# Designs tried in a protein design run: designed miniproteins, single chains, continued (3). Part 73

Each design is a single chain, and the fold is of that chain. pLDDT is the mean over its residues in the fold that is shown.

## One batch from the design tools (miniprotein)

Design m10672
Fold by ESMFold2-Fast:
Structure m10672 (fold): chain A 91 residues (1-91)
Amino acid sequence: MAKKAAIIMGEDEKEIEEAKKKLEKAGIEVSAVVKLGDDREKDLKEAIELAKELMAKGKDAFIVLAPQVVLANEKELENIIKASIEIVKKE
């Protein structure tokens, strides 16, 4: 089975760190962080490019928003991860 790798997108450094710790505690590798600035479309494209590089290395890459990870319960987090993997595969 391919190793899961997360790309975290967020505006707040504290939320990014909390999301990273939560994913790592769940056994998920955090491969990259993309800070959201004024150009969200550019930031999203950067995250997609990073996900494509991880997929080329044989990993199941997915993109998550830091606040979604922090606020999610265990079942919600699983659903977010599954949905994000499918979105990345369509790009």
Scores: mean pLDDT 77

Design m10673
Fold by ESMFold2-Fast:
Structure m10673 (fold): chain A 68 residues (1-68)
Amino acid sequence: AAVEATFKALDTNGDGTISNSVIAPVLRAYGLPDSVIDKYDKDGDGTLDYEEFKELVEDEKLPLAPVG
């Protein structure tokens, strides 16, 4: 799926999380503020796991979400 492919592309370390420093420029490219990360970063540790990233993509309706 597009969400999974994008997550893996941003997960440079292969540890199953994306740091805010990696995802923030991507969100800015889509016209989203950095505060969007805070909505989904439930632990407040500055990283998003796959489930949090998927919720962000689906809720913010990024072009990465599957349509249909």
Scores: mean pLDDT 72

Design m10674
Fold by ESMFold2-Fast:
Structure m10674 (fold): chain A 74 residues (1-74)
Amino acid sequence: APSDAAKRALVAATKQAMDELPEEESFDAKKILEKTKEILRQNLADAEARGDSETAAIYKEALALVEQSLANLA
């Protein structure tokens, strides 16, 4: 099962995605997940750039969850 930390990172990125998306798009699951994936990729790159392997691992798990959810919506 995914770690609680990865689930928390996914929830945080999803909330940020909903805040950044236009009001109509914030109810579109695919658009929310695509924006969440973008946010998580940026956060992962930032964590890797600073050598934070623990945080990077959390974002990698969260990205896998988003990719699985996007595949299920295809």
Scores: mean pLDDT 82

Design m10675
Fold by ESMFold2-Fast:
Structure m10675 (fold): chain A 95 residues (1-95)
Amino acid sequence: SAAIERLRAALAEVLAALRAAITDPERLAATAAELERLGAEMIEALERGDMDALRKAAEKLLALIDRTAEAEGLRDLGAELQLRFTTRLREILAA
């Protein structure tokens, strides 16, 4: 599915940005693991057409971005990643 491939790409971009921003190796490992888990939940929800599950997983992912950016002192990065991810998700769902 083109939608699933686009979602995987959007999630990979978020992960790459967070990997570049996080300085603590233990926090990086924990954040990457949580992002991968939430990403898998979003992909599974999208494959099933479960829009409620997709929204809930996306909200948790946005909260993870916010918490991580705040912990690293990178509020502007957090806001940018949230906006970029939300925009891509809307485009995927509109297609």
Scores: mean pLDDT 86

Design m10676
Fold by ESMFold2-Fast:
Order: sequence, then structure tokens, then C-alpha cells
Structure m10676 (fold): chain A 56 residues (1-56)
Amino acid sequence: SLSEEQRKNLEEALKAGVRAALAALEAGDSPEAAQQRGRDAEIAKGKELGVPESGL
């Protein structure tokens, strides 16, 4: 199980991914492009917060 800090950091990374995907869809990107933008943002925020990519 995750520590409370690890859980919060994971939650923030996931939220960044969702925000980026929704922004891409609003901009008229395809669902596939939006999913990729979401994944890229999630990984980037995860790295910033110390969450390994394997944990996302």
C-alpha cells in the first residue's frame, strides 16, 4: 500500500493528466491525441513529485 504522501502525489499526477486530456479535447484534438497528451502530462507531473512512471 502507498503512504499518504505517495497517495497524494499520485492523485496530483493523475489530475494533471485528466486536465491535459480534457484541454486537448476542447482544442479539437482526436481522442487518441488527447489520451497521449494526458499521459505525457501525468508522467511529467509524476517526475516532478517523485512518482516513478512504473507507478502511474
Scores: mean pLDDT 84

Design m10677
Fold by ESMFold2-Fast:
Structure m10677 (fold): chain A 70 residues (1-70)
Amino acid sequence: GEEEKKKLEEEIKELEKEIEELKKEIAELKAEIEADPNAPKEKVLKLIATTLRLIGLERELELLKKKLEE
């Protein structure tokens, strides 16, 4: 009952922390790419990969929040 709800709340908090760290990494990568007109393709690909990972984690967060409501 309530114990499972508390476990979900802790998982949500951990996931939110990971999401914030990825958002920070994305912001840094975007700043580097925008500052360098000759940014290497590898850096652009890393930005894309990191953004996709963020989207995946945000989807997981929404599923956990929905489960918490049930």
Scores: mean pLDDT 83

Design m10678
Fold by ESMFold2-Fast:
Structure m10678 (fold): chain A 80 residues (1-80)
Amino acid sequence: MSAREEEIRRLAEEAAEHVEKAVEALRAGDLEAAQEHLKQAQELLEKIAEIGSPEQVQAVVRELQERFGEALAAAYEALA
């Protein structure tokens, strides 16, 4: 595995952790904490987009959507 592929996986894992924390915050009614975690997840996805191929970015986004898609969609709607 290249250093770039390792970095992409690390960033993807960090993004997933933040999305998970955002879902927990939403369930607790803490919208401010949820927004902060979603912002950090978005920043991590932007970093992946800067260093990864379109196919690698799509794979990470798909994995996050499969795991958190419904909760993530609701959270993105709250940010819009």
Scores: mean pLDDT 78

Design m10679
Fold by ESMFold2-Fast:
Structure m10679 (fold): chain A 79 residues (1-79)
Amino acid sequence: MAELEEARRRGDKEGLARVLERLGLEYMEQGRYDEAVRYFNEAEKIYEELYEETGDKKYLEKAIEISVKILEIAVKKVL
């Protein structure tokens, strides 16, 4: 995806994380849970890095939000 490539090229970590989060949601809606988890894991890692770098609680909140989505997928797999 050109959007992912551009975000990586610019070093825009926040933009990259947002694109990855959206892709995770799209795959989750399609029931493609393995792809959704991969995108969510990458987005979560970037938000955690941003929190470590900036100390801004908004990034911690985003990482937690994504962790909850990953947990929802895990629960759906077990049912």
Scores: mean pLDDT 80

Design m10680
Fold by ESMFold2-Fast:
Structure m10680 (fold): chain A 84 residues (1-84)
Amino acid sequence: MKKIIAEVEVDAPGATVTVTARKGSKVIAENDDEKKEFTAENDGDSFTITAKKPGRIKVEVYGDAKVTVGGASVKRLEIKEEEL
């Protein structure tokens, strides 16, 4: 089973991180304001995390997913995958 960690640093509010997950994948999204947890019920279920202020967004996926970043200027993007 894969584990994916994505860390995004953004310069402005309104940057979005979209996670498109496979069925059964667990997604945990965290920024300075909140932490959210989602489980994909279907292949292609999408979860969007929006930056409310400049700073860091961290996404952890237990399973498999595509992570895409859009919206505002992205200062840094790092994606790591490991096999569990």
Scores: mean pLDDT 75

Design m10681
Fold by ESMFold2-Fast:
Parts: structure tokens; C-alpha cells; sequence
Structure m10681 (fold): chain A 105 residues (1-105)
């Protein structure tokens, strides 16, 4: 089973840009998705298939993948972006989830 490592927490300011990076223990990540979860809410899909925005997701959210590393970039941060962000990916070792990054603004 693949392990995806995310930073447990990040802090950023309103109006700034933040990057959340996840690293897999396999040489290549495939089918990367990013999710946003607020307390008491379901996980919201933000990015799928490495870099594609889900329907209704604002253009401030973008994703990229390079080798074993996936990056979620959130620009022009708003207080409502304060949430936990989760990565999922597929590798040659199977599929895995990150443990989440709590973003504080």
C-alpha cells in the first residue's frame, strides 16, 4: 500500500497564496485528487485526474503532479478556505490517502 505524506498543518494569511504538497513512497503518482473538508461536512472534491477542477470549484484552486509529488495551490485565500485538505492517489503499489493538512487562516 502506498503512503502519501502531507504536512499536518499550515498557516497562511487572507489574500495570500498557499501550496500544499503531498509526497508518495512510489516513483510516480497517478489519478491524484484533492478534497476539502470542514468540521461537520462531507469531503468536497476540488481537483481530480491530477490537475482538473471539479464542477463548481473556483479557479483559485489548481493542482499539479511531478513524479512522486502532488501539489494543491490555493490563491487569493479567503477565511472560508480554512479547512482540512486531503490528497488521494494511485501508484504501482495501489491506491492511498494522505492523513490531511489543516489549513489555518
Amino acid sequence: MVKLTQPPSLSASVGSTVTITATGDAPELKNVSWFKQKPGEEKELLIYNNSKRAPGVRDRFSGSVSGNTATLTISNLEKEDEATYFVSATTDKGSGWGEGTKLSI
Scores: mean pLDDT 84

Design m10682
Fold by ESMFold2-Fast:
Structure m10682 (fold): chain A 68 residues (1-68)
Amino acid sequence: GPPVSDEEFERKLEEELEEARRLSEERGDERIYALAEEVARILRDVRSGRLSREEGLARLAALAEAAE
């Protein structure tokens, strides 16, 4: 069911955020973690229904473009 799928998705998302934090520390670039946090927020909004899948993809694409 959705709660189980959401729980597993959240666990993987937390793992990615931890990796991004480590990479930010290693590189001395806080933008890496900040970008990962924004991505996580968008993904969580999509999962909670605050954002549609299409809206989430558009936000992620805009964020990737802005991160250049």
Scores: mean pLDDT 78

Design m10683
Fold by ESMFold2-Fast:
Structure m10683 (fold): chain A 87 residues (1-87)
Amino acid sequence: SEKEKLLEEYVERFVAAAKANDSEKLKELARELVADAIEHNLTPEEMLEMINRTGERLEADPSVSEEQKEEAAKALLEAYVMLTIES
């Protein structure tokens, strides 16, 4: 589905930004994700699944440090909170 493609693209973009140690890009992607989630009616459950998939891919990549994983996780959790709490 179109939503599935959008979510997979975000997983790939977040993984790439984390591997590049690009904190500014991670923040930019989080803001874009929130806007797209609102526009495309992404559910909190769909966002959580995307967050989980991103985390699994980062854990599987030996080039990604714990600090890079934490930065990506923070950006994704901030996006999740904005989607679930801000009406």
Scores: mean pLDDT 82

Design m10684
Fold by ESMFold2-Fast:
Structure m10684 (fold): chain A 64 residues (1-64)
Amino acid sequence: SREEDSERGARAAAESAAAAAQGVTGLDEVESRGEAREDELIGTGRSEKAEVVVTRKLAEGVTA
């Protein structure tokens, strides 16, 4: 099911971003890169949960 794959994809992206922050990337860049990755998943129509997360964060950070 797409739900299962979508959940794993979003989680893996978050873990990768966190790992990068620990070694080579700052917090600001991690957030920006995380957003871009989730947006990319939405573009492919694979992640339904990521779509909600991205929209909510944009509303809070930009449009809120």
Scores: mean pLDDT 53

Design m10685
Fold by ESMFold2-Fast:
Structure m10685 (fold): chain A 63 residues (1-63)
Amino acid sequence: SSEVLAIAAEAGKIARELLKRKLSPEQEKLLREAERLIVRGVITGDVALAREGLELMKKALEL
């Protein structure tokens, strides 16, 4: 769906920004879990899963 793809695109921008810097173990853990949720959300078309992943990405960015 267009909504899932938009969420994935936003999460991708955050992930690329995070990956350009040295991450803490906490940030790495959040990023890995976020990526799993985003990927599953995209594959299954589950907007709620994609949103959960985006929320974890944003949490990692705030650290």
Scores: mean pLDDT 84

Design m10686
Fold by ESMFold2-Fast:
Structure m10686 (fold): chain A 119 residues (1-119)
Amino acid sequence: AITVTESGGGTVAEGGSATLTSTVSGVDFSKYGVSWFAQAADGEVRGVATLGADGKVVDYAPEVAGRATLSRDASNSTAYLNLSDLRVEDTATYYDVIAGAGVSGEGAIGAGTQLTVVA
């Protein structure tokens, strides 16, 4: 079974930074894409950043463009989402969804990590 564990949340002041970390087990992570999603307290889910399984292209949501950096360290089975210049609206539970390439690609999601940004 694939497992994903997200961490790095907590309470941060507005204008600060946070690094969210995802640790993956049960697969060769070099074959999996990474997609970070944020779920606000009202239940709305939004995409944040996506890295394809080939590790070559990163897409960022407009709300975090220029403030977010997504990277993958396949040798350590870890993905990082660095967020800078934090805003109160960045407050959410963040999930890393991993997905394999192809028609039989496997995927997994963890329990998430909560980031709270205080004005």
Scores: mean pLDDT 80

Design m10687
Fold by ESMFold2-Fast:
Structure m10687 (fold): chain A 75 residues (1-75)
Amino acid sequence: DKEYIEKAEKDLKEALELAEKVSDTEEGKKLLKLVEQAVKEVQEAMKIDPKLGAEGAQRLLDETKALVEELLKKK
């Protein structure tokens, strides 16, 4: 329970920090907005089921990493 919440909070923070690093571009600003919205959805899921929230946070982090890497390759 506590471990799921702590892991989720860490993963959500990392996802936001990654999206912020590319927010100087128009595509990066759109990504940041999508990540901020997804963070809110994961936080709501954690209130229902901390394990489900932790799984959602991990997925969001993995997807954000992939999208940030793709944006960094574009110029």
Scores: mean pLDDT 82

Design m10688
Fold by ESMFold2-Fast:
Structure m10688 (fold): chain A 86 residues (1-86)
Amino acid sequence: MEEEAEKLFEKAKELVEKAVEEKDEEKQKELLEEAEKYLKEAYELLKKLKKYEEAKKKLAEVLRPLAEKYAKQGLEVPPLATIEKI
C-alpha cells in the first residue's frame, strides 16, 4: 500500500514536471488533471493508513515546481486545493 502510493506520487511528479515545461495551455491543463487523479488516489491510500503528515509532505514535494511557478503569480495551486478538501 505505501509502495503503491509512492508509485502514484512518482507518476504525478512526472506529469507535474511535464506540465511546468509545457507551453500549450490546453496540454498543460490535461497533464495537471491527470496528475490530480494520481495525487488524489495516493493521498487517499496514505490517509487510510493514518499517515496524513506523510501524505502532506509527499503532496508538497510533487507539487513544488508548480507551487513555485504559481507563487510568483500570487495564485493557489489548483490540484493541491482540490485534494486537501477530501
Scores: mean pLDDT 73

Design m10689
Fold by ESMFold2-Fast:
Structure m10689 (fold): chain A 59 residues (1-59)
Amino acid sequence: SSVDALLEFGKFQREEAEKIRKEKGKKSKKAKFQADVMELSSKNAEDLAAARAARAAAA
């Protein structure tokens, strides 16, 4: 359940970052920074989900 929630959050952040980059990435430095932060949040959520899934499988 918490693993699924992290994966959904990561997917949402990645999709939002892609939308920002496509629509506004070259027009706004603020938009580029926001997209970079969202991509980092997505990666962190995926890494946490993988770590939790591995621990659950091992225990």
Scores: mean pLDDT 79

Design m10690
Fold by ESMFold2-Fast:
Structure m10690 (fold): chain A 80 residues (1-80)
Amino acid sequence: SLTKREQLQKLFDEFNEEVAKIVETLSKEEAEKKIEELREKTLAEVRKLFPDDPELIKEAEEILEIIYENAMKKLEAEEK
């Protein structure tokens, strides 16, 4: 079985991989919308797995925000 931290890391890896695909395929506005929808979905999974761990949920929110911000910077650099 995966540890709590390994489960969380897997969710972040999956989010980052899907974000990379979106960035390559969609315009900036469409990518921003899809990445935000995916972020909310991923965060809902974190809340479902760890409902009694508010500090972990906040940490997950911060990490997902960093991935989102990095994706937005890449979209701007590619002039999409």
Scores: mean pLDDT 81

Design m10691
Fold by ESMFold2-Fast:
Structure m10691 (fold): chain A 56 residues (1-56)
Amino acid sequence: GYDLSYQKAMDYADELIKSGKITKDNAKTEAKSLVKGYAPPRFEDEIGKYIVDKLT
């Protein structure tokens, strides 16, 4: 349910970071765009922040 959707979005974000698709320079913008289909709008900003913080 709720946790599963959030976890899938985080896992997908981690994969994009590993593949170099998301970098420090484009982390916030690309993270929000690329994980949008995987995460409810409510979580887009949280996931984007997570990625930025993880890369910074």
Scores: mean pLDDT 70

Design m10692
Fold by ESMFold2-Fast:
Structure m10692 (fold): chain A 72 residues (1-72)
Amino acid sequence: SLKDELLRLIGEILRLIGEIFELRLELEKLKSLPETEENKKKIEEIEKRIKELEKRKEELLKKLEELEEEEK
């Protein structure tokens, strides 16, 4: 059913929001540490991962809007 699809999609979006939030907290911690080559690499990896998850979140939000329009 459309409602089951909406609930699954919402669940996936919430999971992504949680992962992004955790990564942003880790990024803040790393930025507070001394600027070493290791820390710079970790920052770059986390920033890249955040961008990937943000893009996925935007794609799912668009799908959610489309499904909500169909329910109306």
Scores: mean pLDDT 83

Design m10693
Fold by ESMFold2-Fast:
Structure m10693 (fold): chain A 79 residues (1-79)
Amino acid sequence: SALEEALRLLEEADALVARAAAALDAGRYEEAARLAREAAELARRAAELLVAAGMPRADAEALVARAEGLARRLAELAA
């Protein structure tokens, strides 16, 4: 189902965020930025599936905005 697919994507995104945090702590800013961008992409895909399953779009947009904000901030630190 779309919900099961969305949950799997969110689990993958959470794992990437954890890896990004570890990379940031290790001073690997380029790797952290890449992992955060991958997590943001998975969050966007999951959000669209969640909206299709009945989640309010505002809640889905907030989820994506958080992931994209992290990716942007880490990209700025890597530059």
Scores: mean pLDDT 81

Design m10694
Fold by ESMFold2-Fast:
Structure m10694 (fold): chain A 96 residues (1-96)
Amino acid sequence: PSIFDPSLLEKRIKELRERYEKNKEEFIKEIVSTFEYLLETGNEELIEKFLELYIKPLKDILSESDFNELLDKLIEIAEKYNRPDTVKKLQEIKEE
């Protein structure tokens, strides 16, 4: 299913919440793996859409501690891939 479809946003949020509550570790691992894949492709548009349409809404789904831990992991990965713009965007999301 497309994670970038805005017409299904409310249904997507409910689905993501249910997956997160069922298995937090697997959910976080899947997000991290997807993010690493996107960084490896070097597709800046897909990376930006992933952060705006997928990661940012997780603030309302995950606990504050889990969300901050996820963002810290994504920042570390973005730094490893030498993506300073992505690091800055993730830091901005964390400060919101």
Scores: mean pLDDT 78

Design m10695
Fold by ESMFold2-Fast:
Structure m10695 (fold): chain A 78 residues (1-78)
Amino acid sequence: SLEEKKREVVGKLVLELQKIITLPAEDVRRIMEAVLEGNLEEARKIALEMIDKYAKTPEQKEKARELVDKAFEELEKL
């Protein structure tokens, strides 16, 4: 289903981001809810705000933003 594909893309993004930054469960939930509701703009905004808040170095921010960009490109094609 479309919902299963959305959950898979977001789940993969979260797993990859957790290798770089600590992701609070509440913020992960907010991203998932926004994606499932079809509000990709809000979901992406939340993800980028998490990166700015929790990434410690410029390299972590750049790598995390690349992961977000890739995931949201996949979501926009669904």
Scores: mean pLDDT 86

Design m10696
Fold by ESMFold2-Fast:
Order: structure tokens, then sequence, then C-alpha cells
Structure m10696 (fold): chain A 104 residues (1-104)
């Protein structure tokens, strides 16, 4: 995913938060997902959540990313949500992506 160059602070936050999403503690992962929702540049936020949805190892984290993308309602997520709805190996992630597409 390409991040919008211009919000250096938001871009620098993305990689540490993506690393925190790999933490063994679910509370740490949930805090990192919440922190991603606090990124003020919506383009950076949506691109980070698209990356999580399509590339994260943990199905629970991908499912939450799909739910957050649906709540944000940004049309840039449509193609990533369609891909996740059709191709994700986890049925709960596919369902969350379908629900998010209906919310857009």
Amino acid sequence: AALALGEIGDERAVEPLLKALKHEDENVRNAALYALTQIKNEDVQVQALIHVLLEHENAEVRKKAAQLLGMIGNERAVEALKKAAEEDPDASVRQAAKDALEAL
C-alpha cells in the first residue's frame, strides 16, 4: 500500500502500530487498532487498514480492520474489501468484508 507523502508524523506512526498488531497480547493489538483510528490523515489511516486487512497474519486482526474500514466509509477501501470478501482464507474475515461493503 502506498501512503500519502505529506503527513510525516502519521506515516511514522503506521509502522510501529503495524508491529504492535503482531503482539501476543490481544489488549496490545486492540490498542494498536484503536490508535490507527486516531490517525488524522484519513488517506494514511485507510491505507494502513487496507494493508492490515490484506496482509496481516492474524485473522481476528484482519476481521477488525474490515469492520473499521466499513465504519470509516471511505470508498478507497472498496476494492480491498471486495478482495478480502472473495479471497481471505478465514470465513469470518470474508463475512466482515461483505458487511463492510454493504455499509459503504
Scores: mean pLDDT 79

Design m10697
Fold by ESMFold2-Fast:
Structure m10697 (fold): chain A 77 residues (1-77)
Amino acid sequence: EEKEKALEELNKALADATAAISYGQSRIKKAERDVKEGKIDPETAKKLIEEHRKYMDEALKKAQEAIDKANSELEKL
């Protein structure tokens, strides 16, 4: 059923986004610690932080697409 599938995809996308945000935040925090401890330079940390933010943004974008699809299917009710 299209509606049921859209809701399942929404739930999965929301779970994936939550996991991606949690992981991304932990990686950003690690990069901040590593630059403070002199393990990496500030430029490297900046790039790592940007990469993890992009990953989180992509997961959020997929969640929004799933929300839009679920709303579209629910409107057909």
Scores: mean pLDDT 80

Design m10698
Fold by ESMFold2-Fast:
Structure m10698 (fold): chain A 83 residues (1-83)
Amino acid sequence: MNEEELKAEFERDAQAAADAVPEMLERIKKYVEEGKLNEASRLSVAVGLYLAIAQAAGNEDAVKRLTEAYEEMKKLIDEAKKK
C-alpha cells in the first residue's frame, strides 16, 4: 500500500467502527445481562483498539464517538461486576 491508501483505509476503518457504536453498545448490554462479562470485556477492548486507530487517523468525530462509547462500555461492565 502507498501512504495515501493506508491513511484512507485507517480513516474508513475508524469511521466504520464509530458508525457501529450503537450496535456494539447493545451487544455489551446483552452480554452484561447474560453474565457474559468476558465477552463484554473483549468487545470493549476491540472498541479501544478502534479508538487508537481513529486517533492515528486524526478523525476527531470518530475519536469523540468511540471515546464516549468506550467509557459507557467500561461503566456497564464495572457495574455488572458489583452484582
Scores: mean pLDDT 78

Design m10699
Fold by ESMFold2-Fast:
Structure m10699 (fold): chain A 109 residues (1-109)
Amino acid sequence: ALEEALRVAAEALARVAELIAREQGWEVTGTESSVSLERGEASGVARFRAPADLAVPAEGSLTMELRDIRSIEDVIAGLRRFRDAARAAGFEEVAAVFDEAIREVERLA
């Protein structure tokens, strides 16, 4: 169940990274999610181009991660922290992604 919870979290983190990049007006060129059960880690990455660079496309990546995860409860706690931070920043669409991920992880508990 923990490995599955980490996968749900990683997919949500990748989707959120994509949404944040798009909200900045950046062109998203790809997304990746990764999990390490051994290290207790889940990460999501969005790769992008900054539209303000007219001569050479500036490429970058936005990474969101959970670390030091030892239980499903740690996954839920980490996702809740990100959700609350997103709401405080006014990113309701991002907060909704985390709410959905929390519900999925709670079904695995």
Scores: mean pLDDT 83

Design m10700
Fold by ESMFold2-Fast:
Structure m10700 (fold): chain A 56 residues (1-56)
Amino acid sequence: PPSEEELKKIEKIMLENGLATEEEWELLKKLSKVKAGQSEEVKELLEKLLSLGKKF
């Protein structure tokens, strides 16, 4: 998995270039921290991400 420093650099690039919204990046960070066996948490994060995607 990427380091916290790498995530911050990617976040800045993605947000500044309009490749992702701040909310989408927050959800992606949460997904990257989900551990095996937390399927309910993954499902909730995916539902939020899909809801944001419908705004495009």
Scores: mean pLDDT 65

Design m10701
Fold by ESMFold2-Fast:
Structure m10701 (fold): chain A 80 residues (1-80)
Amino acid sequence: KADELIKKGDELAKQGKYIEAGELYIKAGDLYKEAGDNEKAIEAYQKAIDAYRKAYLQGIKPDEAIAKIGEAEGKINELK
């Protein structure tokens, strides 16, 4: 469920696994969107952007991180 994915993402981010955390936050956002909870979907996508931004700043898969930030921003714009 989406709430469990947020919790797991938070655990991975705490470990510095920002790419993996971002992936779980995107999945949680997609599930919230499917449930019609656009506010929680936007929050989850924003958490993904924050995780990928941290990955980028630390040099962790920077090209992938930038691409994923753009993807998450696009998903937020679709809900506004």
Scores: mean pLDDT 86

Design m10703
Fold by ESMFold2-Fast:
Structure m10703 (fold): chain A 113 residues (1-113)
Amino acid sequence: KEKLEEILELLEEGRRRLREMLERIDRGEASPEEVIEELERDIELNQRALELAREVGADGLAERLASGILLLQEAREEVRETEDREAVKRLLRAAIRVYEAAIREVREEIERL
């Protein structure tokens, strides 16, 4: 239960940060450097959540988190290479949807314990 609660806290923080970044991008208030730094921090948070998911044997959750990490890595490369703001926003929205599904899954598992 304790490790699942830690995963939940990491995912909720990551989702909050990505939503705040999307809003800043929409307002034109985020530099490419700031977006890259935030994506790198969120990748680290989700890599820790993935490690914990693997430790508790939550294979389905681990696969979902790994997919989310790939989307964040793709968004980071999009910022570095093309500066295509709309492509970055689409990738961030896709990552947020993956994390919202992961959060629901973690909450259901906690409720079963």
Scores: mean pLDDT 84

Design m10704
Fold by ESMFold2-Fast:
Structure m10704 (fold): chain A 65 residues (1-65)
Amino acid sequence: GKKEEIKKKVLEILEKLKPLLSEEKFQELVDIVLEMLEKNKSFEEIKKKLIEILDEESAEIVKSI
């Protein structure tokens, strides 16, 4: 379903970001993403939020997905 597709894309983004971030920062992103998924935010809203909180280089990875 649509929610499973969103989760799959979000997991792909998180996997690509993991080596670029500290463990603490990565956990912060996971918590934000989980909260947004619980609130039924769209994939576009989740991407926008990640781009806002990430540095320019990490934001490029989010934009590629």
Scores: mean pLDDT 80

Design m10706
Fold by ESMFold2-Fast:
Structure m10706 (fold): chain A 56 residues (1-56)
Amino acid sequence: SRAEAVRRAMEAALELAKERGVDAVTPRAVAERAGVSVETASEALRLLQEWGLLPP
């Protein structure tokens, strides 16, 4: 489902931030790690930024 894809992308983004720093957290890198589309990765990153879990 889209919700599960977004959740996996969010988890991948936070793992990337922890592992490589926030500058490495790009839609493409998140999409590759989570196995989701770039559009889904971009949505997950927007939500994390809105929630204050990642910088803009």
Scores: mean pLDDT 83

